# Designs tried in a protein design run: designed miniproteins, single chains. Part 74

Each design is a single chain, and the fold is of that chain. pLDDT is the mean over its residues in the fold that is shown.

## One batch from the design tools (miniprotein)

Design m2552
Fold by ESMFold2-Fast:
Structure m2552 (fold): chain A 108 residues (1-108)
Amino acid sequence: GPTPEERWRAFMQELGELLKQGRYDELLERLRAFLDELEKLIEAKDYQGALELMGRPPDAPATPENVVKELQGLKAFLEILKERVPEEYHPQIDELIERVQKMIDSLS
């Protein structure tokens, strides 16, 4: 089956296509579903699962510190995404950024 890196690449490609097509509601729904799954893994202390969901290979050390590094990257991605969507969607992206920040804070 696909590796974590291949699944992450496919997910990011799908988000890019939705963005290119102006399908912002679907883009945000996909991001919310992704964060719902990520939050469940972090709450369960499944750091390996969280890292794999974010495209890291299974040999990556399953530590809170490594999860925080990947979450910081995800937050930076969402901040860039905010600049590329219409202003009407900015509050929804701010909510996603706040969700990622809460995950970072829970692990620090």
Scores: mean pLDDT 90

Design m2553
Fold by ESMFold2-Fast:
Structure m2553 (fold): chain A 56 residues (1-56)
Amino acid sequence: GEREELARRALEAASRLPGGGAVTARAHIERGYEEGASVETLRRAVRSLEAAAEAA
C-alpha cells in the first residue's frame, strides 16, 4: 500500500546519507512504520531524507 511504498522510499533515501546518519535514520523510519506512522508523516520523512541525500 501507500504506507509500505513511502517507508521503502524513506529507507532508500536514508541509506544514501553519509556517516552514521544512515543507520540512525533507518532505525527511526522502521520504528515509526511499526508504530503506525501516518501517510502524511512518511511523506514528510521521504521529502526531508531525499533532500538531505541529494545535498550530501
Scores: mean pLDDT 80

Design m2554
Fold by ESMFold2-Fast:
Structure m2554 (fold): chain A 94 residues (1-94)
Amino acid sequence: VLSRAERSAVLDRAFALLAELVAVLRETGDPELAVARALARYATLSPYEQAVFLALLRTEVRITEEYLARNPDAPEELRLLTEALRRLVETLEA
């Protein structure tokens, strides 16, 4: 359906949106604001781009939760990121 270049562009957009969420969280320290902004951006995406982004979020939540389980002394910033990502996934799946 999509060319390799088109699939790469969709992935790049998904990573860019994730990077925006991380930037807002680092700037504000507010997971609710970061999630709200990500939801607004997500609503403008095509169904395929939405599916790719949601899959990326699920993968990131799993990776960060596994890291936190192995590293209890991990920075608070990573815990806040994991919470924001989890809340975003829960909201999008509701």
Scores: mean pLDDT 82

Design m2555
Fold by ESMFold2-Fast:
Structure m2555 (fold): chain A 100 residues (1-100)
Amino acid sequence: LSEEILKDINEAMLLIAEGVMNATRPTFKKLSSEELEKSIQSEADKMISSAKSMGDTDAVKELEELRKKAIEAAREGDFDSAMDYLLQMMKVHIEAEAKH
């Protein structure tokens, strides 16, 4: 496979992740701070579990740090930062799966 094709596929997957986040953002905004924290924790745990199953220790570390930041933002009522960290976690997950 050409490097250009792999790059285009990865960029398309990242754009899909951004589109999904933007489409679901109003639903997440209706959640309480506690419900948002729980949703972030659940999604992060799935992504971390996936990275661990692949043996991608760098992705695990990055996801754990982003999870911590997203939860802290959600607790502070910083909805926009919490959503941005969740999107960053999704991008790390997509890139890790693309490697393995």
Scores: mean pLDDT 80

Design m2556
Fold by ESMFold2-Fast:
Structure m2556 (fold): chain A 86 residues (1-86)
Amino acid sequence: SKKLEIAELYREFQQALHDGDVERALEIFEELAKLENIPEEKRLEFLAELVFELASEEQMEAFLAQHPNGEEIREIIEKIKEELKK
């Protein structure tokens, strides 16, 4: 089942974030984005949403520090936080 495969990849992504394994997290993210049919132009937004939802504050900071687009992802996360306050 595609739905069960997606659920398992979400779990593995969260575990990779917990382990500080950014390379593994990005490999799992690529599989998730492919299965969810996320277009290239929406991938940073989708990645930001997953990190915000599944990572602790410490795990998020470690991930953003190692990602080449960490600042852009941080800006998307801040926008999500502002929308949740409304």
Scores: mean pLDDT 84

Design m2557
Fold by ESMFold2-Fast:
Structure m2557 (fold): chain A 82 residues (1-82)
Amino acid sequence: MSVDELEEKAREKLGELLEKIAEVLDKLQEPENLEKLKEFNEKIVAAGEAVRAAKNDAEKKEALTKLIEVIEETIKFLESLK
């Protein structure tokens, strides 16, 4: 997969994440669930910073792959709240 393809996949997964957050907003009012979401958000921010810090296409592909993985883990957590 190219850098452009990974960036597109990351955007698609981010859109899916936002839809899942909207679906479980009632469950996110519980403090324990909100705190867990904050932990995932910190991981997403760190992964996004790694993408920005990448010096070449190989590093950027690795960082984008990690970002996609963290977003998918967050979606999985949100689905577990249903």
Scores: mean pLDDT 85

Design m2558
Fold by ESMFold2-Fast:
Structure m2558 (fold): chain A 90 residues (1-90)
Amino acid sequence: MRLTDTLSEEQANQLLELDDEVAQLLTSRRVVSMRELLEAVEQRLLDLGLYDKEKELFYLKNTEFEKITGKEELTPEELVEELLKRATPL
């Protein structure tokens, strides 16, 4: 599964200004494209082993992602929605 599969081409190319917390966690840059943000998120979540393939859910409990989203469990679509609340379109 790819988080970028939830995006249109227009959405994928949108430039975003990230909160310092999100930037430090994922990209180390404050200005990124939507595609770059979601690729960084997906890589981090896969590296942490937080995806349940049977339930199609990310388990975020006791992670930095729980602090960002306020949620312990999210679908890929819900995760993208919560991350967009922490970013300002340019």
Scores: mean pLDDT 75

Design m2559
Fold by ESMFold2-Fast:
Structure m2559 (fold): chain A 91 residues (1-91)
Amino acid sequence: GAMAEALRHLAEAREAVEKGDYLTAARHVIRASDAAEPVLDPETARRLGILSVAASILMVAAEISTGEDAENARKGALALIDEMEALVRAA
């Protein structure tokens, strides 16, 4: 179902972050939001959409940055994936 597809995309995003493939990770968090959107209430769907965009921005930041800035962006992206997983599982 839609929620299982969203969770699969979030798992693939996490794996991509672990491999340093931030652009693939960004695509997966957006796809997770898109998959869940039709079955969520409008407020939860909006929040998930905002988190997916924020996570994708941090993933792009990790890709184009170096050192401490890249590591901070990576950690932030993983924290937002955790928040997205919690929202999807709570729905």
Scores: mean pLDDT 91

Design m2560
Fold by ESMFold2-Fast:
Structure m2560 (fold): chain A 76 residues (1-76)
Amino acid sequence: SETHKEVAQRLSDIGLEEDVRLVAEYLKLNPQASREEIRRVTTSSLDVIDAVLAKDASLVKPYSEAVQEAIERYLS
């Protein structure tokens, strides 16, 4: 059984995965978009935006395997 903390982490991972998808889809439609424009439109954190732009999940702290899997899924 998962602890309450583990459940909260899973919900956080789902939110991060959706943020990665949203940023990736926005970039697909707007390949010239700046970091500031992406942040304004998506309301995602700069860490997530930087991770998507660099294709590097380690830029999101604490590290999330869900973010890495989402980057691979939506940016491949």
Scores: mean pLDDT 80

Design m2561
Fold by ESMFold2-Fast:
Structure m2561 (fold): chain A 74 residues (1-74)
Amino acid sequence: TEEEALRKGVEALRKASETSASGQGLRDVADQIEKALKEGDLESAKSILKQTADALRDSEPELSKTLEEQLKKA
């Protein structure tokens, strides 16, 4: 369930990357989280997702909120 929540965060980042001016940055972050999940490193995945949610709070508040909701489930 924790891994599922983190994977939903990755999916949200990938969807946002299709329409965002910061699309490459969002894809890079999604790739980093997915790599951590594949390696079983849930703490690194959570840390990256938290930092990303914080960074997006002003520029993409809806995406930031979605990521924060997934973090609460992880």
Scores: mean pLDDT 80

Design m2562
Fold by ESMFold2-Fast:
Structure m2562 (fold): chain A 83 residues (1-83)
Amino acid sequence: MDEETLRKYIEELRKEGKYEDAEKLEKFLEEAKKLPEEERERRIKIAIDQLESLKAMREAIDKIIEDPEGVRRESLERLEAAR
């Protein structure tokens, strides 16, 4: 259920405090609902595939922005632990 999967991403963004991004996805879903069912499903699936790829990158970027010193410290700790 592609629409339901996209709704789960919207809820995750809201839980992360990314309300503007959640609203953008809601608008995308509303626009997709105006399309024929086959085109709607295809576009939603493409969006989900792209979001899955971008999610890890965005989470990494957000972590760096929120706590750059913590990220740097974690990287150093992992390096020391690998010795």
Scores: mean pLDDT 70

Design m2563
Fold by ESMFold2-Fast:
Structure m2563 (fold): chain A 61 residues (1-61)
Amino acid sequence: SREELLEQLEELERQGVRAVLEGRYAEAADILRQMAELHEQLGEHEHAARLRAQADRLSAL
């Protein structure tokens, strides 16, 4: 459901922020890609594209 997807996104966002703060950029990039998949399921294609672009930038660090 939409509610379940939003709850998963909130948890992934918390994990992603922590990963970035701890310098775990590869893990943060993976989390952003997981979030992008959930946004695609919500029909939020532009948001998903931006998250994938952010993940690509983080994985280049």
Scores: mean pLDDT 88

Design m2564
Fold by ESMFold2-Fast:
Structure m2564 (fold): chain A 77 residues (1-77)
Amino acid sequence: MVPTEEQLKAYEDAAGSVVSEEVAREVGRLARELAARGASTGEVSDAMVDFIRERAGEEAAREFARLAQERLDALEA
């Protein structure tokens, strides 16, 4: 339920592909803090999407969600 280190890295890599280094660093910290508190993979993903939407807009949030899902699916294969 809680994201693995590999899943957190996949989220960080996806964010870094879509937003600035500064925003990627901030959303990466949010993801790791939530995971440390026992948040599920879905909760972490939703929070990251909401954060990116607020800081970088709806288009960036959608692209992040798409890339993050692709990377998570690759880890499952």
Scores: mean pLDDT 82

Design m2565
Fold by ESMFold2-Fast:
Structure m2565 (fold): chain A 104 residues (1-104)
Amino acid sequence: SSLVEQVSQVIQEYVKQMNAIADKYKASPEALLELTKLQLMLVAHQTELELAAPEEHPRLIAELIEDLKYFTQRILSKIENPEMKAQVQKVADDTIERLRQLQA
């Protein structure tokens, strides 16, 4: 419960930051599509964590981290602005680090 709540909070903060970046830099339709796919993936992982037994949580968080890396690269491939790319990468890296700390 507490761990699932902490993961949910990290994901919620990540989505808020990503939406703010997309709005600030006026993300392309292609970048927005990849961001939407990422957000749907995050909802799926949160649902799995809520339904899973506690012993499965470290594995599910590891899978979430790998998918977050994959979808981040897809989003970055649709961005031309170097400053926007740097902010997307930083938010993803910070989020991955927070999730790794919860995986322990």
Scores: mean pLDDT 90

Design m2566
Fold by ESMFold2-Fast:
Structure m2566 (fold): chain A 85 residues (1-85)
Amino acid sequence: IRQRLLEAAKRLREMAKEAEEAGDEETARILRQAAQVLEDAAAGKISTQVAADLLESLARRLEELGTPLAKAAAEELRKIARELR
């Protein structure tokens, strides 16, 4: 469980770097926040249920941004949230 959460967080941080390099700083910021949520869950600071709820909230924020990169990021966060349930 912890390894899967940390691997997902690493992928989100990689996506955040790609977003930042593309000039989509808001998408990068939200992805870094999502990675921190997964790291906190891996450390036992929050439950996987709370992490899933937070990721779904961040995915809604990304959908509101409406950029292609933000939409792809939102889909990834929703996928991770489903896997945590």
Scores: mean pLDDT 84

Design m2567
Fold by ESMFold2-Fast:
Structure m2567 (fold): chain A 77 residues (1-77)
Amino acid sequence: MSVDEYLALSRKYTDESVKYIKEGDIEKGSEYTAHSIGYQLLALGDAIEKGDDKAQAQVTALTKENKAKLDKAEKEV
């Protein structure tokens, strides 16, 4: 799987987590957050193995984006 595919899955699971957190389903929200983090780590590992500095920067940017979305959702509950 490519870095872009891992990042797309990480975004998808973060968006699902945000949805469940806003609905008050913290257990499902936490499960989806864990999946999102898993895909972030897979993307980072692949980028590091390939020595792709641009891909590493994209993983870092998405990690910050996902964290901001989750922090915002938690504050709105």
Scores: mean pLDDT 83

Design m2568
Fold by ESMFold2-Fast:
Structure m2568 (fold): chain A 58 residues (1-58)
Amino acid sequence: MDREEVRRRLESVGVDPREAAAVLRSPNVAIRESAAREISRLTGLPREEARRLVLELE
């Protein structure tokens, strides 16, 4: 799965990719881990791959 596919999947479920990237960069560990798990669930990708691809969207 490439970053454009991840962007489309997030948008299709009403998630703003820019906001998703922002919460993945949060200084709060609990917020970052919660966001990574949710994006992993929405995309079907492992957490590290989902995090990397979302952070590449802009």
Scores: mean pLDDT 78

Design m2569
Fold by ESMFold2-Fast:
Structure m2569 (fold): chain A 58 residues (1-58)
Amino acid sequence: REALLARTARALEELLAGPPPADTFAEIARRLGISVATARRLVAELFARGRSWDVPRA
């Protein structure tokens, strides 16, 4: 689980640093070899743990 969270965080950060994909969750799911539902849960878990997928200039 923690390994998947770390991979999800990295994939999300890479996607946010580059041009936006048509579907962020589908792209994360594809990169990690998981379902879109699992990708959504992992992203929600990252947000709940105080990690943000939006990286405003701060």
Scores: mean pLDDT 67

Design m2570
Fold by ESMFold2-Fast:
Structure m2570 (fold): chain A 79 residues (1-79)
Amino acid sequence: DEEFKRLAKETHELVERANEIIAELKALGKEDEAEEFAKRVQELLRKLTLAMKNKDLEEARKIIEELRKLVEEGEKLIK
């Protein structure tokens, strides 16, 4: 439905930014931070996939907020 489509679009945008952050961390020689960040992103995406499969909109929104906060943390690491 339309709500899940919006969440999927937001997830896609956050994943794109997360991948950019991972690439930048690697370029800066921060391999350990890049690996840890990537693992945290993948764990949230795994949980989000389950929430979306179960059509749990509230859980999906919470996980997307956690992913957004994680991306904000990653932004600080690349400065």
Scores: mean pLDDT 85

Design m2571
Fold by ESMFold2-Fast:
Structure m2571 (fold): chain A 69 residues (1-69)
Amino acid sequence: SLPPRELLGAYNSASTQEPDQAADTLVQLADVYASHGYRDYAIAALELAAVVGTPEQSERALARKRELE
């Protein structure tokens, strides 16, 4: 019911890491959220990964997001 602390961690990581590294971290966290049934948080993490990542990482993140939608 409470937002996972990992979601806040993902947003914080985006501000302190290189953009491509932040995108990889966000995709990994999205997989963890999805595996635990936190679909909305997984989608949010993938959306952020798509914004901060390289074009290749963005396409991959959006493809994963479509699988969850």
Scores: mean pLDDT 74

Design m2572
Fold by ESMFold2-Fast:
Formats: C-alpha cells, sequence, structure tokens
Structure m2572 (fold): chain A 96 residues (1-96)
C-alpha cells in the first residue's frame, strides 16, 4: 500500500538522519540551529519508538546516542532541552 511505502521511506530517512547525527562532533552539533537539533532528536526518537525493528541499531549505538543527546539537555533553547529529555526517556524504556 502507499502507507507501507511511506513508512519504509520515513524509516530509511530516520536511519540516515540518525547516522549523520551520531557522526557529528560536539562542537558542530552545539553550533547548529535549534530547528536542526530538533530534526535530529525527532528522527532518533521515532527510531527508538519503533521498538523491535530498530532495537539492535539503538543497542549497538547506545553509548554514542547518550554522548550526543546529553549535551542537548543543557541547550539554550527550552524546546531542544525538552525533546532531548523525551529522547533519553524513550531510550531508557526501549532498553529495559
Amino acid sequence: SHSEIADKLRYIGDLITTEIFLSLSEEKLLSLPSSIKLMYLEALTRLIELGEKAKKFIEENKEKIKEKVEPLLNDSDPEVREQAEKTLKALEELLK
């Protein structure tokens, strides 16, 4: 169905977006506009919320995910801080 194609494309897009996010230096990440930081956090959160489908990828990258998301808990933008908190909470729930 059209919905199945859309879901697959979103999943692939979220994987690519998250791989880019995890490859960024802290300096580069912290210099990005809030909209781009939110884009990365939202893509990662969607992957985490897929559960079993993305679980192996998330487990293999858990330390890198924490490393990239934790600085954003102290971001100047409250929306970025809130999304980072939601992402880490979703990560904790998946890895129980």
Scores: mean pLDDT 87

Design m2573
Fold by ESMFold2-Fast:
Structure m2573 (fold): chain A 96 residues (1-96)
Amino acid sequence: MKDELLKEFEKYANEAIKLGRELAKEHPEIRDYAIGTIEALNATLAAVRSGDKEAALKAMEQAIENAERVYEIDPRAKPLLELVKKTYELVKKILS
Protein backbone atom coordinates (compact mmCIF):
# COMPACT_ATOMS: atom_id res chain seq x y z
CA MET A 1 0.00 0.00 0.00
CA LYS A 2 2.73 2.57 0.88
CA ASP A 3 4.66 1.66 -2.31
CA GLU A 4 1.47 2.15 -4.38
CA LEU A 5 0.81 5.52 -2.67
CA LEU A 6 4.40 6.61 -3.38
CA LYS A 7 4.06 5.63 -7.08
CA GLU A 8 0.73 7.50 -7.34
CA PHE A 9 2.25 10.56 -5.60
CA GLU A 10 5.28 10.56 -7.97
CA LYS A 11 2.92 10.21 -10.97
CA TYR A 12 0.75 13.21 -9.99
CA ALA A 13 3.75 15.31 -8.88
CA ASN A 14 5.45 14.71 -12.25
CA GLU A 15 2.20 15.49 -14.14
CA ALA A 16 1.93 18.78 -12.18
CA ILE A 17 5.61 19.61 -12.92
CA LYS A 18 5.04 18.94 -16.66
CA LEU A 19 1.88 21.10 -16.74
CA GLY A 20 3.68 23.84 -14.75
CA ARG A 21 6.49 23.88 -17.34
CA GLU A 22 3.98 24.16 -20.22
CA LEU A 23 2.13 27.02 -18.46
CA ALA A 24 5.42 28.84 -17.64
CA LYS A 25 6.44 28.61 -21.34
CA GLU A 26 3.07 29.80 -22.75
CA HIS A 27 2.06 32.42 -20.13
CA PRO A 28 4.76 34.96 -19.05
CA GLU A 29 2.31 36.58 -16.54
CA ILE A 30 2.27 33.43 -14.34
CA ARG A 31 5.82 32.18 -15.10
CA ASP A 32 7.40 33.04 -11.72
CA TYR A 33 4.59 31.34 -9.75
CA ALA A 34 4.53 28.34 -12.13
CA ILE A 35 8.32 27.96 -11.63
CA GLY A 36 7.79 28.32 -7.85
CA THR A 37 5.23 25.47 -8.01
CA ILE A 38 7.71 23.26 -9.96
CA GLU A 39 10.57 23.99 -7.51
CA ALA A 40 8.34 23.28 -4.48
CA LEU A 41 7.11 19.99 -6.04
CA ASN A 42 10.73 18.91 -6.72
CA ALA A 43 11.57 19.75 -3.07
CA THR A 44 8.51 17.69 -1.96
CA LEU A 45 9.66 14.69 -4.08
CA ALA A 46 13.15 14.85 -2.49
CA ALA A 47 11.76 15.23 1.06
CA VAL A 48 9.23 12.36 0.67
CA ARG A 49 11.97 10.07 -0.73
CA SER A 50 14.26 10.91 2.24
CA GLY A 51 11.42 10.52 4.81
CA ASP A 52 11.69 14.17 5.91
CA LYS A 53 8.08 14.77 6.97
CA GLU A 54 8.54 18.42 8.03
CA ALA A 55 10.38 19.37 4.81
CA ALA A 56 7.76 17.55 2.68
CA LEU A 57 4.81 19.35 4.33
CA LYS A 58 6.57 22.75 4.10
CA ALA A 59 7.40 22.19 0.41
CA MET A 60 3.78 21.11 -0.31
CA GLU A 61 2.49 24.28 1.40
CA GLN A 62 4.75 26.35 -0.89
CA ALA A 63 3.56 24.37 -3.95
CA ILE A 64 -0.11 25.02 -3.06
CA GLU A 65 0.52 28.76 -2.42
CA ASN A 66 2.27 29.17 -5.80
CA ALA A 67 -0.38 27.10 -7.65
CA GLU A 68 -3.19 29.16 -6.03
CA ARG A 69 -1.46 32.35 -7.21
CA VAL A 70 -1.20 30.93 -10.77
CA TYR A 71 -4.95 30.15 -10.66
CA GLU A 72 -5.80 33.68 -9.34
CA ILE A 73 -3.94 35.26 -12.30
CA ASP A 74 -5.20 32.75 -14.92
CA PRO A 75 -8.27 30.61 -14.05
CA ARG A 76 -7.43 28.33 -17.02
CA ALA A 77 -4.60 26.99 -14.80
CA LYS A 78 -7.17 25.25 -12.50
CA PRO A 79 -5.85 21.78 -13.62
CA LEU A 80 -2.42 22.64 -12.13
CA LEU A 81 -3.98 23.58 -8.77
CA GLU A 82 -6.09 20.37 -8.77
CA LEU A 83 -2.98 18.22 -9.46
CA VAL A 84 -1.05 19.98 -6.64
CA LYS A 85 -4.00 19.37 -4.25
CA LYS A 86 -3.98 15.65 -5.23
CA THR A 87 -0.22 15.44 -4.49
CA TYR A 88 -0.84 17.08 -1.07
CA GLU A 89 -3.53 14.51 -0.13
CA LEU A 90 -1.15 11.69 -1.15
CA VAL A 91 1.76 13.23 0.83
CA LYS A 92 -0.47 13.37 3.95
CA LYS A 93 -1.36 9.67 3.50
CA ILE A 94 2.29 8.63 2.93
CA LEU A 95 3.51 10.58 6.01
CA SER A 96 0.68 9.46 8.36
Scores: mean pLDDT 86

Design m2574
Fold by ESMFold2-Fast:
Structure m2574 (fold): chain A 71 residues (1-71)
Amino acid sequence: SPPVRVTLELPGASEEQVRAATEAARRAGAEARGTVLPGRGRVDIVAPDPDTLLEAVRAAFRAAGQELPAP
C-alpha cells in the first residue's frame, strides 16, 4: 500500500508535549517530526498504512494530553 500522512495541530502544546507526541507516534511504527510554533505544536506523521497511521495519531494525542478529534 502507498504511504499515508497527516499533520496534527496541538493548540497550546509545550515543547515537552510536542516531543512526547512525536516520540509516541514513532513508537507506534510511524515516521514523525515535531515542530514547536507560537501558541501551538505540530506533528507531521508518515505511516506505511492507514492502520499504523491511526495508531500513531491516537498515541500522539494521548502523549500530548490532548483530546482526540471527532471521527
Scores: mean pLDDT 81

Design m2575
Fold by ESMFold2-Fast:
Structure m2575 (fold): chain A 65 residues (1-65)
Amino acid sequence: SLQEYTDEKMKAGLLKTADELKKQGSDLLKLGEEVSDLPIGKVLKEQAKKLYEQADLSLKAADEL
């Protein structure tokens, strides 16, 4: 049905978003570790944590569809 097709596309989009957010989080965490002696390193690590949390929310939303 059209509804099932829409739900499948939404789920695929949420899974893709979660993967992209995890990749961004991983990249920021790596950068934050490389400059951990600088104040910006802490900011990058905090931003990475927020991206991982957002990825987990997207995965949870996908599991509910």
Scores: mean pLDDT 86

Design m2576
Fold by ESMFold2-Fast:
Structure m2576 (fold): chain A 55 residues (1-55)
Amino acid sequence: MPSLEELLAEIERLRATLPAEHRTLADWMLREARASQDAAAARQVLAMLRELQAA
């Protein structure tokens, strides 16, 4: 399982690849994940961003 640091880094990387319409939502999600310091919350955010990228 990736560490919290690795999850946050992946969220940040994925956020940068999203179109502008999704970036505001991704920025908010990343901020929440960083604030929570919870690997489970970070994992959930990453899953949501992956779905946005696939859409």
Scores: mean pLDDT 78

Design m2577
Fold by ESMFold2-Fast:
Structure m2577 (fold): chain A 66 residues (1-66)
Amino acid sequence: ASDEEILDTVAKLAGEVARAARAGNRPEADRQIERLKQTLLEKGADPEFAESVARVVRRAADAILA
């Protein structure tokens, strides 16, 4: 996968996490974060990068859910 494909994947799946978080659905936000991480790994992203993205998206979701 290209860097552009990886960034597009992050944008789309982070959007799904934000949607779940705005709905107040923490379990769904958690599932979408795991989906994001797994999709990045499947597309050949570095594990450290995938974990960092998941962590940032989790913090954003937690802020929305607070």
Scores: mean pLDDT 83

Design m2578
Fold by ESMFold2-Fast:
Structure m2578 (fold): chain A 68 residues (1-68)
Amino acid sequence: APSREEVEAAVRAASDGPRLSKAQAVEVLRSLGFSEPLAERMVELAAPGAPTLSKEQLLAAVEAALAA
């Protein structure tokens, strides 16, 4: 599993602002070893029906997935 530092670094690098697109979030999750279907589900659950999500929402989704 990716370390906390690796997850935080990947999320931080994905965009210059506090938000990222769902496509950017899926690519971050895939780079961390999650499958594409799982990454898409995690992103949708973190921000249902929204075109973007915050870096904090993505981090929380990764923490929840790794704790399960």
Scores: mean pLDDT 80

Design m2579
Fold by ESMFold2-Fast:
Parts: C-alpha cells; structure tokens; sequence
Structure m2579 (fold): chain A 90 residues (1-90)
C-alpha cells in the first residue's frame, strides 16, 4: 500500500540506507500519484545530497518544483524519467 512505501522510504533514509531509500522512492514515482511523487522527490534529493550526487539532487529538486507549481504534465513526466534513469545508473 502507498502509506507503507512512504514509511519504508522515510525509515531507510533515516537509517542512512540511501540505496534502499532510492529504490523505494523509485516505486513511489512510478505510482504516478502527485503526493507520492512529491514525497519521493524529497527523499531522492536528500539521499542524493548525502551520496554527493549533485546531478540527481538537481533533477529531484526540479521535479519537486515542477509538481509544486503544477507545471505541464509533459514537463513532470520528462523530469520523472530523468530521475528514474539516474537512479538506475547508480
């Protein structure tokens, strides 16, 4: 369930298990739910900052801003795809 994914992702981030936090956040992004995607972007940005991945941090922040400002769906989907691709390269 969505609530369990949110809890597990937050817990992984709190325990400094950044790889697990990113994998769970990836699942949250893939749901397409706006609130889940916003939460996932926040977790990804935090994990990326701790891992020193400046590119992933920037992409996650841009995704969060795009969602918050209700940017066009095409822009949000493009940023989501770039974030997911970057995580898979880790």
Amino acid sequence: MLKELLKEASFALYNEDYRKALELAKQLLETGDREAMMFAASIIASAARKLGDTELYQLAMELSIAITLNRPEEEIEKLKAEVLERIEKL
Scores: mean pLDDT 84

Design m2580
Fold by ESMFold2-Fast:
Structure m2580 (fold): chain A 55 residues (1-55)
Amino acid sequence: LDEVRAMAAAGDPADDAALIAAARADPQVQKVLEREMARSDDARTARLAGLLRRV
C-alpha cells in the first residue's frame, strides 16, 4: 500500500493503468486513493476521481 500511496501522490500518468488495476484487485487500494483525493488540491482531486471512476 505504501507504493500505491507514493504513485498516487506523484501524479505520473504512466502509473494510471497500474493504479486502476491495483484498485480493481484490492479494496484497500481504493481506500488509499480516496484518502489521497480528500487531501489533494482541486486539480489532483479531479485526476484521482477520474481514476476511481474507471475502476
Scores: mean pLDDT 71

Design m2581
Fold by ESMFold2-Fast:
Structure m2581 (fold): chain A 105 residues (1-105)
Amino acid sequence: MMKEALEQIEKAIEYLREVVRLTSGEAKSIAMAALAYALQAKKHAEAGDLEKAIASLQEARRDVEELVKAGEEGKISKEAAEKARRALEHLDEAIRLLEELLKQK
């Protein structure tokens, strides 16, 4: 499960990099914050600090939910909104996998 969790975090990072590229202004700042949290989560997960990894992913997830809502309100492009939705799916799966690993300790 750790390898699968890291793969999900990496996919979320890839989609968040695309959201940063496709956005500007406030939406870009939110996307950059989400990317920073996802990168921190990867470092914590690689170090075996599952609780800190989950906390960082939850912060990234919160920022990505704001981007998805911005897409629904037409404040960002449809392409940026689709990439944000894909990032959210991968963040949710990463959190699920890391929470299962934490329960096994």
Scores: mean pLDDT 89

Design m2582
Fold by ESMFold2-Fast:
Structure m2582 (fold): chain A 53 residues (1-53)
Amino acid sequence: SAPKELIERLEREREERLERLTQAFENVGFDKELAQRVAEAVLEIEREIELRA
């Protein structure tokens, strides 16, 4: 259904953003595992802000 297609696209965009943020943190000296956790936390904070705006 159309709602499922939209959710799948949003999930893909989130995964791509997570990967880009993880790479950015690795580039400034974080190890891969820590970079991924920090990137995940950033996306969670962004979502929380958007839901409250």
Scores: mean pLDDT 79

Design m2583
Fold by ESMFold2-Fast:
Order: sequence, then structure tokens, then C-alpha cells
Structure m2583 (fold): chain A 102 residues (1-102)
Amino acid sequence: EKEKKKEIEKQIIYQQSLENLALSTLRGYSEDEKKREEAKKIIEESQKIIDENKKIDPDFTKKEEEKSKENGDKVLDVNQYTADALNRIGDEVDREIARRRA
């Protein structure tokens, strides 16, 4: 129970870091130089957290797959979460470009 809670917390921190990376990448396209500088800082910090989490558990992806098979109803794919976050950013950037052209 407590160990499951710690793993969920670690996953939440990882997911929050991906979301911060996503949001800050969007802000990097802002016309405001101050917002771009803040975005760059958050991107660097979020990237560091992501890299640290991957290094702490070299079998991270494998462990998530094993747990998913055991529970049968949930697939936790870190690569899928990253892809979904990046796709969401892409859609927002495309909307912003479309709005400026209108």
C-alpha cells in the first residue's frame, strides 16, 4: 500500500514535469522575451527531472510493463504519456499560428 503510493507519487512528479515541459515549450513561442526566458528555465529544469527519473530506474519501462500485465486493465507507458503531451502542445501551437494568420 505505502510502496504503491510512493510509485504513484513518482509517476505524478514525472507527469507534472512532462506537462511543465509542454507548457513551457508553448511559452517559448511567445512574443514576450521575458516569458521566453522563464520558459527556457522551466524546460531545462523539467528535462533534468525527467532524465533523473529515467536514470534512477534503468528498468523503469520494463517494470511498468510488468505491472500492467499483472493488473490486466492498466497500461502505464511513459513514452505514450510523453507523446500525448507533445501532441497536445503541437495542436495548441497550430491553433495559435492559425489565429495569427486570421
Scores: mean pLDDT 56

Design m2584
Fold by ESMFold2-Fast:
Structure m2584 (fold): chain A 98 residues (1-98)
Amino acid sequence: NPEVEAQAAIAPILLSASGLLADIIRLLEDNLEARQELSKEFDRLFAELAERAVAGEVDPDEVGELLVERLTEITSKYLNVELRIEGGRILGKFERKE
């Protein structure tokens, strides 16, 4: 089943990206507006990429690359960000802007 295969293929990368959101929320604990904006943007992005992968509009193997691009764009307003893909997972380091 291509739909089930697409969901299984993207699950690890989406789960790792969710872990990055948790780290970002901790860094921005004193900025409620930024936390709310970023949480909403991440939820929207995850839903978008999952739907597009299931619909066959994006290759599941490309989801990690799209996540790096889109998460960098979304977070760059508040944070300096370094993202990479290792072993089917997204890894990142975030620092507050000085």
Scores: mean pLDDT 79

Design m2585
Fold by ESMFold2-Fast:
Structure m2585 (fold): chain A 89 residues (1-89)
Amino acid sequence: SAARDAQIDRLIAEARELLREGERLLEEAIRNNSSDDLIKKGRNTIDTVKRSIDLFEKSRATGDERDFQKGLITYQQGKDGVELVKKKL
């Protein structure tokens, strides 16, 4: 539906903003010589956000509800990961 397509497009845009924030935080962690554990958490968080974008894009192309729902869960995990990295910087 047009409403679902608009929702997915908005979620992709939001996830891309979150990806930019996650990448900035990872660069900050590396510059500050943060722990290997924190750097790994940052990289895993970036991968999670990228997977949410891929799931939303797939759902947008195919209309697959399962990919959309998995995208929402993965995006929430990505948001939680970004907040965890921020807290530990």
Scores: mean pLDDT 92

Design m2586
Fold by ESMFold2-Fast:
Structure m2586 (fold): chain A 65 residues (1-65)
Amino acid sequence: MKKVIIVYAKTKEQAEEVAKKLKEKYPDAEVIPTTLSLEEALKLAEELRKKGYNVVVVKAEDFLK
């Protein structure tokens, strides 16, 4: 089962920074940087889960601390 990580942030730059770090830690995972809201990111995650993907949603700010 392919692992997908959706990163949501207020800015595209912040999302891309966190996505780069996550891709280094999880090279086999597909990392998607987004500026979606939490609700939009959760909807995208639900759609991908229905297609058989193992999906994790990450808030960029929580990762950067």
Scores: mean pLDDT 81

Design m2587
Fold by ESMFold2-Fast:
Structure m2587 (fold): chain A 61 residues (1-61)
Amino acid sequence: SMEEVKKLAEALEKRGVEGAKVIATHLLEKYGSIEALAKAENRFAAPLGEKIHEAARELVE
């Protein structure tokens, strides 16, 4: 949803990720939800992959 895109983008921007809104949109299109993303295995290169999982886990807690 657009609300989930905004939340994920904000959490990524807080972690210094450039293009956070575009990245958040693509992640939610692929995984369907922030909860699903948080449960997924890290398939992204460091340090971006670590920042993505940290942001997702923060939002589901």
Scores: mean pLDDT 78

